# Ledger of designs, part 107: designed miniproteins, single chains, continued (5)

Each design is a single chain, and the fold is of that chain. pLDDT is the mean over its residues in the fold that is shown.

## One batch from the design tools (miniprotein)

Design m19962
Fold by ESMFold2-Fast:
Structure m19962 (fold): chain A 83 residues (1-83)
Amino acid sequence: KEELEKKIEELEKKKEELEKKIEEIEKEIEKLMEELKKETDLEKILELIGEILRKIGEILDLELEIERIEKEIEKLKEEIKKL
């Protein structure tokens, strides 16, 4: 039981790290969106759009990782309940 609880704590910490990473990327996207609103050069506009799309892709990958961790935590919690 104690070993399973420690594993859950490790996974919850990993989830928090990934959530913080998403927050950082969201702030980067916000800054890029503000730059995009002020930009008039087509080449720079396309570059900014490309960066924003890349950052969105990174968030989606991190969200999938968080979902996997949440499923693992739920499984471990179910195992603890059966003990």
Scores: mean pLDDT 85

Design m19963
Fold by ESMFold2-Fast:
Structure m19963 (fold): chain A 56 residues (1-56)
Amino acid sequence: SKQEKLESILKKLEELDREGARAAINGDTDRVAELQAEVKKLIEEAKKLGAKDSEI
């Protein structure tokens, strides 16, 4: 369902946030940029599914 897809995206965003923090601590700026691009794509997908800004 639409709700299940949204929950999956939110969980993936949490995982990417943790990985991004780790990459930043290690000074891997290229990896941080890649992860930020993935986050942006997932946020746009969540918005298409009707997610409010407060839910992202």
Scores: mean pLDDT 80

Design m19964
Fold by ESMFold2-Fast:
Structure m19964 (fold): chain A 91 residues (1-91)
Amino acid sequence: MVKEEAIRLAEETIRLAREARELALRLESLPVEVAIGRVLRAIGLEIDARLLRERAEKEEDEEELRRLLEEAERLLAEARELLRELRELLA
């Protein structure tokens, strides 16, 4: 359960981070420096989530899986906030 949930949240974070990267690349009205910052943040979130998914898939220690779940919840929240910010900028 904890392991499967951590993997699920990491996969959702990867999906949202990719969506955020695509949206950030379409921000034609913003200075290039501001757009690049959002793109780099989205890439970082995708990398972190992919690494967390790989760690969770190989981990069998329940305490470590609980920590990975907490980290996955944090990454998902950050990806949701970035995507919300980008959608507001494009509205």
Scores: mean pLDDT 84

Design m19965
Fold by ESMFold2-Fast:
Structure m19965 (fold): chain A 99 residues (1-99)
Amino acid sequence: AEELLVKGREYLRQGKFDEAIKYYEEAIKKDPNNAEAWLSLGEAYLLKGDYEKAVEYFEKAIEIDPNNARAWVLLAEAYRKLGELEKFEEYETKAQKIL
């Protein structure tokens, strides 16, 4: 799965979000418990402006690895983009307690 995540991140850096998503989805198919793959998929959707899907995938990453502070930060950011300011503050606080 690591090679697929590396390829996905390279496409993400180029702004090729749909190609990045394809590699992250393949990583998830190979290992559905790979929290980093779910986190990366959420990041790609966040950058595409699909904030609802970003939330869904960040929540999946947190379900697998609740101690990943970065996942909480990104979940908070996605809720901020949706205008859910109370959830933004709650999840930022969770990230700070893990850091």
Scores: mean pLDDT 86

Design m19966
Fold by ESMFold2-Fast:
Structure m19966 (fold): chain A 116 residues (1-116)
Amino acid sequence: GHYQSGLHFFYQKDYARAIEHYQKALSSDPTNYTAWTNLGQAYLADGRYDEAIEYYEKALSLDPTNGRAYHNLGQAYLAQGRYDEAIAYYQQALNLNPQNELAKENLALAEARLAE
């Protein structure tokens, strides 16, 4: 299906085609929070941070326990230099998964950047 095609193109780093197929999957099932999360991740990888944020927020509206969406929101805000928002989202990711070492490292990085 379109969701599996989106994953295929994402792992090939063809983010434009990954986005197209995830959007087609979501047209068929707009409640698929995993497809919303992966759409956000494709926009994040493509450097399109505002769209990534919008789609992660949609994923969280369907599943507020989605730690990956919180972590990836932190990454999008960090990439934009919006360190206060990045810190808040990394803290939410760690509240859901305290063993997420990458979120701990990225939280420390955001805090260091804010202190500069």
Scores: mean pLDDT 88

Design m19967
Fold by ESMFold2-Fast:
Structure m19967 (fold): chain A 79 residues (1-79)
Amino acid sequence: MLEEAIELYKKAVDLFRQGKYEEAAKHFEKALELFREILGEDHPLVADVLYGLAAVYYMLGEKEKAQELFDKARELKRK
């Protein structure tokens, strides 16, 4: 459900601000799955979640994975 995905995204952002990166990643991953299923891969909300996941992986030290996600998010933002 779209509202459920938005709540997961908001919770993930809140957890990220608290420094709870592992918990933030799980919530972003759930939001990403739902947004992709409901809106498709090319939707701006999917790009927003990919930016969030990229930031989380960067903080967790997975810098290459973070860069790939940032690149993917930027690609989706350009038509």
Scores: mean pLDDT 83

Design m19968
Fold by ESMFold2-Fast:
Structure m19968 (fold): chain A 66 residues (1-66)
Amino acid sequence: PVVKVPEEKEKELTEKLREEAEEMKELEKEKKLTEEERAELALKSLKEIYEELELELPEITELRVK
């Protein structure tokens, strides 16, 4: 791995990501979100989680895979 995250923060990050995934499933059932809306919400949640843990979110362009 090229980026080191403290072990304690890794646990919190993983737990928060799981919670957000569950919330997204519930929102999809209730609001019938489009793929674009789901992606936007996921990005916002990721940004908030990283900010709470004082981690830097990778830039979107750097995460793109062909």
Scores: mean pLDDT 65

Design m19969
Fold by ESMFold2-Fast:
Structure m19969 (fold): chain A 77 residues (1-77)
Amino acid sequence: SHMDAMRQADDAAQPLIDRALALLREAEQAESAGDLERSRELTAEAIRLFEEADRRFGSPIAALARASLLSAERSRE
């Protein structure tokens, strides 16, 4: 089914998603410590991993996470 295909894509992308989520946790820690430059670098790396997950596996979760992060970066202005 459509839902089963989406779940399979997300499962295949899981290692890349896990790495991206770990980077986002480090970015939050850097921001809390006042290291805004490091936080932005880590967030950019996470975005690249979500792009890779979507490109390679067609992961809807990765695509949505990427879109959300890009929107959040725009809001930081």
Scores: mean pLDDT 81

Design m19970
Fold by ESMFold2-Fast:
Structure m19970 (fold): chain A 56 residues (1-56)
Amino acid sequence: SMEEELKKLKEEYEKRKKQIDNFVKRALDNGILTPEQAEEYRKLAEKIIEWELKKK
């Protein structure tokens, strides 16, 4: 059923989002990204994760 698939997608999404957040934090700390760029990158990365996870 769709509920089981949605649960798995949500778990994978959360794991990938955490990895992205860690990367962004490290990039901010090292001056690779500005705070504004970090926010935009996080938003784009979330969209990319959603796109990857919905690929059949």
Scores: mean pLDDT 79

Design m19971
Fold by ESMFold2-Fast:
Structure m19971 (fold): chain A 70 residues (1-70)
Amino acid sequence: SLTAQQYLNVGQSLLDAGDLETAIKAYEKAIELDPNYAESWRNLGIALERAGKLEEAKKYFEKAKALDPD
């Protein structure tokens, strides 16, 4: 079974290749496995922003910031 970090890495590769739909699914799986991993929420936000879903992206960026408030 893949870890949350491995799903994050798969999602990043898919995002770089322009496969937004599969990248989003990989990031959603990373969040399912570790909902406290801020980077997964941030990367989901980036994928949604590229898909034109700006309001949804903002929500997930705020979730990532809440998990990693620096």
Scores: mean pLDDT 84

Design m19973
Fold by ESMFold2-Fast:
Structure m19973 (fold): chain A 68 residues (1-68)
Amino acid sequence: MLVSLEEVREALLQAGLSEEQADKAVEYIREMTGGAEKVSVTSAQIALMESGVVTDEQARKVAEILSK
């Protein structure tokens, strides 16, 4: 499933991250995906885990929210 970076940002906020953390995480996903407007849930989770902005548990929670 493909999700927009806007949907990823909303999922990060739902997972309990601040707006500043969500913006940093989305920017990292954008850099890792070469500026893609849409990413797979798996690619988003991997990029989040590699970012250092969120924990592995938070990245999994975001992927679970996006998979609904």
Scores: mean pLDDT 81

Design m19974
Fold by ESMFold2-Fast:
Structure m19974 (fold): chain A 56 residues (1-56)
Amino acid sequence: LEKLADFYVKLADEYAKQGKLKEASRFYRKAADLYEQSGNTEKAEELRKKADELEK
C-alpha cells in the first residue's frame, strides 16, 4: 500500500506543477487514504491538509 501511496504523491506533485490543483488534491487524498490503511496516520494527515489547501 505504501508504494502505491508514494506513486500517487508523485502524480499529485506532477499535477500541481501543471497548475491542475484539483487533480493534485484528489491524488493527495488517495495517497492519504492508503497511508492511513498502512498505519501511517501522520503522513495521511499531512497529505489531507495539503489537499485541503490546494482546494481553497
Scores: mean pLDDT 80

Design m19975
Fold by ESMFold2-Fast:
Structure m19975 (fold): chain A 70 residues (1-70)
Amino acid sequence: EEADEHYRKGLEALQKGNYEEAIKHFEKALELLPEDDPRKAEIYSLLAGIYRLLDQPDKAVEYLEKAKKL
């Protein structure tokens, strides 16, 4: 599955500390996953964490709020 592939690659990139690559894969996974997929909340939380590490707090807050709404 395309969504599963991007989710897996996002996790692999995150494990390696490749935050830019992880963001791209997680964003693509979000586009491909069904609206009610529980992994979307997980991905939003992961993206919030990554953006905090990149010192982009506004973006981190946006993703954290999206995770809470799911």
Scores: mean pLDDT 82

Design m19977
Fold by ESMFold2-Fast:
Structure m19977 (fold): chain A 66 residues (1-66)
Amino acid sequence: MEYVKKLFEEQVKRAEELGVTPSDFEASLEKFKKEAKELGISEEEIRERLDRLRAEAAAALAAAAA
């Protein structure tokens, strides 16, 4: 579980550093999902992480537009 958390945080950090578009961000989430499945993480855990990350991204975009 800690490895997934670390991988998740690294993906978010890289997206912020690269100034990625929402489309690129979704592509990164799909890559993360594939890697997490290969590591044997449950689909429920993956879904919860992705939902949270999408919500955070939407909030960040709304804040940037304000």
Scores: mean pLDDT 66

Design m19978
Fold by ESMFold2-Fast:
Structure m19978 (fold): chain A 61 residues (1-61)
Amino acid sequence: MASEEAKRRAEYLQRLVAGERLTDEEIERWIKEMVDRGLMTEEQARKLIEAWRKALEAERA
């Protein structure tokens, strides 16, 4: 669904999320950038972040 650029940026952000170093402010900034650049919709970006958080919860649970 996303371009290769969006995928690379998403993978980088996923690594930061895995380190639990991202705040809600940083996540909102990332979503805005993805939407503003036309790389994905806000809904797609939020679903991606929720998927990452769910994966982290499964790993820690």
Scores: mean pLDDT 68

Design m19979
Fold by ESMFold2-Fast:
Structure m19979 (fold): chain A 55 residues (1-55)
Amino acid sequence: SAAERAVKLNRLLGLLAAGESVRAAAYRAGFPSQATASRAFREAVGVSPRAFRAR
């Protein structure tokens, strides 16, 4: 589960860096919702997906 979560988070990072919206990136990365992805991302990275995407 930890490895699966890491793969999804890495995919989310790549999609956000490519300019995708947080919602689209979350679903494409395999998260069931943007809220679930945002929480997981913040816990792992220390910033929100919106903040990461802005800078």
Scores: mean pLDDT 79

Design m19980
Fold by ESMFold2-Fast:
Structure m19980 (fold): chain A 70 residues (1-70)
Amino acid sequence: DIEDFIEKLDKKIEELKKEKEELEKQKKRAEEEGDEEKAKELELEIQLIEGMIALLEGIKSWLEKIKEKS
């Protein structure tokens, strides 16, 4: 139960990390092209994904602690 949920969280975190990498590549390209507006938009999207990753990692850590106590 908890183990299966932790595994699903890990998979989701990896998916989000991959999405972040793609956005970082797009941002670098926008910066190289001088498109400051697009680079700022991509930075906001990256920050949102970073927030999601942090939240999911926090949930995972909490679940791992519960599993250790059980």
Scores: mean pLDDT 85

Design m19981
Fold by ESMFold2-Fast:
Structure m19981 (fold): chain A 59 residues (1-59)
Amino acid sequence: RPLTPLEEAVVRAAKAILDGASLEEVQAIIDEYKDRLTPEEYERARKVAETLYQAVQDA
């Protein structure tokens, strides 16, 4: 099945984090999807990306 905009945003953010992107770059990726997400989905995507970023930095 095609990915939802929320799934696409999270997958792209995760790939960027693993490729060594800064938190600013990761948030910019999520922001590209802002017009395709509900406010709830946007907040969730940002929180998931921040959590994953922090986990990778703490590894």
Scores: mean pLDDT 80

Design m19982
Fold by ESMFold2-Fast:
Structure m19982 (fold): chain A 55 residues (1-55)
Amino acid sequence: SKLEKIKEILDEYNKKLAEVAREAEAQGLTPEEIRARIGEISDEYLKKIEEVKKE
C-alpha cells in the first residue's frame, strides 16, 4: 500500500514537472527560474513521501 501511494505521488510530481516545462517554453523562463520552480515542487513532493513513510 505504501508503494502504491508513493507511485501516485511520483506520477503527480512528473505531471507538475511537465507543467513547468510547458510554462518555461510559453513564458520564456530563465534557467534560474526553472530551477527555483523545480526546487519548490521537489520539496513539496519529498514532504508528501515522508508523510507516507510515517504511516
Scores: mean pLDDT 83

Design m19983
Fold by ESMFold2-Fast:
Structure m19983 (fold): chain A 81 residues (1-81)
Amino acid sequence: MPSREELEEKAKKLEEEIAKDPNNAETWFELAIVYAELGKVEEAIEYAKKAAEILEKQGKPREAAIVLTAANLIAIGGEIE
């Protein structure tokens, strides 16, 4: 499993990808998962909400609802993949 330092490095790379393509909902959601694994629950929820907003703008409200459900699981300390 990745170390804390490996997760932090992965987060940096995902943030760089977001800077190149801020409308990639998958990248925002991956960042949310990484931050949840780091124990940064508040930041993880914010990134998951961003992914959901992008999906809604793309006309994918069902996928947005799934991402928001994942954010709720992060908030209550549930595990997501």
Scores: mean pLDDT 78

Design m19984
Fold by ESMFold2-Fast:
Structure m19984 (fold): chain A 116 residues (1-116)
Amino acid sequence: MTLRVLVVRIGSDVESPLTREALEVLRERHELEVRREVAEDMEEAFRIAASSDADIGILPDGSILDLRRRELYVRADISDDSKKVLERLAEKYGLRLVEIEGGVRDVARAVAERLA
């Protein structure tokens, strides 16, 4: 199955290394149709991703929205400030927050496995 993936960038022509790592892991199990959007900040990035018709949204920090299940996958060890922002946005857009131990590659693997 081909996954429709929306990657959201913040204010940069250069893709985040974390986003690239997430895409590499997802490509190991799925064919990806990737679309890219630019946001001014994380709140706009989240709004764009959460409101899209994609199967998956990838945020600049490597956090992944599973839009089919309405879940947000984040690293368990992110900063408290980042976690508070993501928790508020997840609640606002009706997404269940799922914390994954490890790095962005572990987050992407968890999502890839649940979509198989």
Scores: mean pLDDT 83

Design m19985
Fold by ESMFold2-Fast:
Structure m19985 (fold): chain A 60 residues (1-60)
Amino acid sequence: DLIERLVEMAELAESQGNFDLAIRYYRIAADVAERRGDKETAAQLRKKVEELEEKKKAAE
């Protein structure tokens, strides 16, 4: 599953401290989910993007 692979790549990027790369992969995964009509998964992935963007700004 393309979404599963993209999420795994995003999680790997997070574990390496590369939040920019993680955000990119989560955004791609959210777009794929939206195009498939999986609005619930797309919303969850977009929330993940917002959380990571907030972490970057807050320096947590």
Scores: mean pLDDT 82

Design m19986
Fold by ESMFold2-Fast:
Parts: sequence; C-alpha cells; structure tokens
Structure m19986 (fold): chain A 90 residues (1-90)
Amino acid sequence: DYAALREAAARLAAELAARFDERVAAGRPMSPEDMALWTLADRIANLSDAEIAALLERIARARANETTPSGLAGLEAMEAALARLRAVAA
C-alpha cells in the first residue's frame, strides 16, 4: 500500500508547482534538485500501487548496474528525491 507516499507526492508536487510559477514570475530557473523532486512527485501522485512498486524495482535495478558518472548522478538525484518524498510521507 503506497497511499501515504502518493498523498505526500501530490502535496509536494502542488507545492513545487507553486514555487515554479513564482520563479517564472521572477525570471529565475528552479534548481535541478527541485525539478527532479517535482518530476518524481508528479509522476508518483498519478501512479497505481503496482506502478509505484514497478518504478521502485526499476530504480533499484538501475542502481545495481550503473557505472557511468552521468548515470550515477541521475540515480543519486532520483534516490535523494525519493528519500525526501518518504520523509514527507512518514
């Protein structure tokens, strides 16, 4: 059951969307970390439990097999975003 994670994702996606609108009005880009978090939160908010489980499995598999610096940086950002979502869900 991923209800708490999905609820946290929906709340965080809404918060980050508001922050994006504020930054666009100010002529400033949103940070890559906030963009990664927003992208993941928006995705999880719209996924079923089975889809969330599949996504988490895919991330774990990618982490086990990734050796490139660019790929590791992307996975690190995704894992950090997921950890922040889980903290909000707790």
Scores: mean pLDDT 80

Design m19987
Fold by ESMFold2-Fast:
Structure m19987 (fold): chain A 79 residues (1-79)
Amino acid sequence: MEDIEKGKEAYEKGDYEKAIRYFSEALLKDPDNIEALLLLAEVYLKMGKPSEAVLVYRHILEKYPDNEKAKELLEKLLS
């Protein structure tokens, strides 16, 4: 999925605004895309916005309650 790959490239280069744009475009096409949601939360954490990351992880768990990675990361942030 080209939008996710471009988002990852922007993230690796430290262009967090560009990364958010690409991951948001992927989510506009598929709002429940777990990979895009997890990557969006990771960008928020890198930007120092843990509250935004918590909202994204909660959205993942609302749709996919057995998603171990989202559960683990949310638990770590709330600890």
Scores: mean pLDDT 82

Design m19988
Fold by ESMFold2-Fast:
Structure m19988 (fold): chain A 89 residues (1-89)
Amino acid sequence: MTVSLTLPLDARVSDAVQAVQNALNDPFTRPNYDPSLTLRDLLERDGLEGVRRLLESFIPSRYPSARIENVELDEERGLLRFDLVYDRV
């Protein structure tokens, strides 16, 4: 399955992690990073691949096929778009 997610750049990284969790219908998430960090801050520090890797790192191990793909920046609208790809459990 593929779920397309879109978040404002001013959203916190924790909000993006929660969106991934909700798309997987998984009530459990355990972020261990600064909850004030925004997607914009992460993009400026680590780039699009850094955002992809961080979000993917919070996918639970019970979804071994789940991954983050197609991370796109819409600078004009201040939006980040990405796809969550996974098999049904």
Scores: mean pLDDT 76

Design m19989
Fold by ESMFold2-Fast:
Structure m19989 (fold): chain A 73 residues (1-73)
Amino acid sequence: LEAGRAGRPEHVEPLIEALSDPDPAVRLQAAISLGQIGKRAGEAAVEPLRRAQSDPDPEVRVAAQYALDRIEA
């Protein structure tokens, strides 16, 4: 579909990358921000957020669940 990438905020890709940051505070902020963007974050955010649900930090896991609920709602 021609508009898939163009329909997403430019900063979504850096947020997806930030979910793999060594700092749990950075991963937490990335997950929260993707949740706030919601459906506009797109399918590309779903798999990284599912990985974040297995994060060693419980706050990151909760934020990832919130973001997935908002994106998949």
Scores: mean pLDDT 76

Design m19990
Fold by ESMFold2-Fast:
Structure m19990 (fold): chain A 74 residues (1-74)
Amino acid sequence: SEEEAEKYKELGEEYAKQKKYEEAGKYFRIAAELSSPEKKPHYYIMAAIAYKYAKNKKEMQEALEKANAVLREL
């Protein structure tokens, strides 16, 4: 649901504030999965940025690919 997506987005923001970027990326990804198609790319991009700072290239690339896939359908 959108409410659940926002809750996980807020958790991701809190972990990013603490520079816990791996956890931030995971929560932003969960927010993306629970969100509407219009908001989904935004949360996947947030996840990709968090994974970049976590130096997790694999998860960063996967999040970017998911964002691009949704954007092509909008």
Scores: mean pLDDT 87

Design m19991
Fold by ESMFold2-Fast:
Structure m19991 (fold): chain A 89 residues (1-89)
Amino acid sequence: MKPLREVELEIVRNGKIVLKEKAIYDPETNTFTGEKLTVTIEGDTATLKVDPSVKVRVGDVLLINGKFFGTVVEVKEDNTAKIALSGLA
């Protein structure tokens, strides 16, 4: 078992930071859990759950520790979005 890791999550739109927060990464579940965002990785995609106070849009970029992680390609009901990792959706 690896220890839980603290990371920084950022949502960027048109070069502007929309949201920035700390999150905990759990390698057991492949999930990043922050205050407003939860990101779960599944293969070459990820599912983003967003607090209702935050709105995400198709084309928004997710950064983890300041590095490109993926792009929002779909926004669903329940404040859930799909992220394409490395833009290969």
Scores: mean pLDDT 79

Design m19992
Fold by ESMFold2-Fast:
Structure m19992 (fold): chain A 58 residues (1-58)
Amino acid sequence: SALIERGIALARQGRGLEGAYLLLRAGKSPEETIALLVEAGLSREQAEAAVRAAQALL
């Protein structure tokens, strides 16, 4: 999915909120999204905060 690739690319740029939002919109679960954000370079705390904030925007 283009959304998954873009979401990961944004996370690698430090844009964790936008990355999390696109990954969740692409159908990834919250836990899968956290794992992908951590792989992209975010700490687990940053990834969890980004997913929580992105969920509030859905």
Scores: mean pLDDT 89

Design m19993
Fold by ESMFold2-Fast:
Structure m19993 (fold): chain A 61 residues (1-61)
Amino acid sequence: EEELKKAEEEAKKIGEEIKEEVYEALKKNDPEASEEEKRKIAEEVGKLAYELRLKVLKKEL
């Protein structure tokens, strides 16, 4: 469904934006922390944001 693809793209964009914001916040507030840990946390939060947004968009359809 085209609506489903559009919802997925929007959710993906939000997930990427949240991931980037979390990663930048971690770099700024704890620059000495492991790069791998920062990336992992940012990716997990971004993925959760993507999944949550996708569920909300699907409910609106």
Scores: mean pLDDT 78

Design m19995
Fold by ESMFold2-Fast:
Structure m19995 (fold): chain A 60 residues (1-60)
Amino acid sequence: SREEFEKELERLERELLRRYIAGELSPEQATAEFRRRAVELMERHLGLSREEAEAFLATM
């Protein structure tokens, strides 16, 4: 659902920010990881195909 998507997205953002602050990820690595995992969350919770999720993310 959209609500589950928003909760999971917030959790992902918090995880990646923590790892970035801890020096575990570069900005480029954090961006790549966010994009990959956000697409998976859109597929899982919003019913989008991979292609639709990638297109949606590209327009944000």
Scores: mean pLDDT 83

Design m19996
Fold by ESMFold2-Fast:
Structure m19996 (fold): chain A 80 residues (1-80)
Amino acid sequence: MLEPATPEQAERAYQAGLDYLRELGKLNPAAEASVRALVDAMARNDQTAFGEAAQALKEASGLTDEEVAAVAKRIVNALM
């Protein structure tokens, strides 16, 4: 059971996702919004919202499934 994420953990997770997109050269305003939605979905354990945010991120930035998984892994590591 994961304890509820603090606002500080959520911001750290958001920044971790943005940093990875910046390293890939794929950061844009739509991708920023999608990463925020991914962090919110993961913090809430909302699998449906997570899937929707992941798809939006792929469309916004042209990420592969592997790159989306890497963003999600960085978010999880920052939330823990």
Scores: mean pLDDT 80

Design m19997
Fold by ESMFold2-Fast:
Structure m19997 (fold): chain A 65 residues (1-65)
Amino acid sequence: GPMEEEAVEALRRAEELIKQGKIDEARKVLQEVKQKYGLSGRELAELARKAGLSNAVVILALSLD
């Protein structure tokens, strides 16, 4: 649904920021979508795994809890 689509897009944006070394910006992107939709860092990490994103994104998402 729209929530999952926006969360996955935020996770993809975070992966690109991580590749650029912009870890704090990546964390902010994930925190904003987490707060907007009431998602946990674990739920974001599960979405990242399902979308085939890197372990760096998964670890960053888990660090938000």
Scores: mean pLDDT 86

Design m19998
Fold by ESMFold2-Fast:
Structure m19998 (fold): chain A 97 residues (1-97)
Amino acid sequence: SKEETFAEADSAVLILRLAVDLVIVKYATKEEANEAGESAIRAGEQLLAHPKATPEDLRVAADLLEEIAQLMKEKGADPEVVERLQTVAERLRAAAA
């Protein structure tokens, strides 16, 4: 249905947002990295709530969030944002099982 097609597109767009946030964090200042981390947390939470997210979508998102968290930790970004990224990644990985 048209509704199912839009749901699939929304899931793909959320994964793309996570990939963009990863690129931003890689080249960003600490402050910009925190903003990208917050964006990634929102995208991960939206994927968790998404009725058509596949187990593969959830695993890819978990991997991206874990990489974002690691890069942010290396940059000395806010520990609370890093912890929230790791928590959402764990929830995505559990939901994919």
Scores: mean pLDDT 84

Design m19999
Fold by ESMFold2-Fast:
Structure m19999 (fold): chain A 73 residues (1-73)
Amino acid sequence: SSLEELVPKLIEQLSDPDPEVRRRAALELGRLARDIPEHLREAALKALQKASKDPDPEVARAAEEAAIRIINA
């Protein structure tokens, strides 16, 4: 499915050199929280936990909010 391809790509983009790309990836993972395939949920949460420590405060905040949405999904 499109989510099987999109979610791994968004996880990869959380490590992009461009902070705007990282911020966007975190926001999109948050929007998709309830639709993330169960088998990708742990990988998404681990990547977002790492991104919550991002030196860019907007990226860190987006990652924290996305992780909370996935945990509560």
Scores: mean pLDDT 90

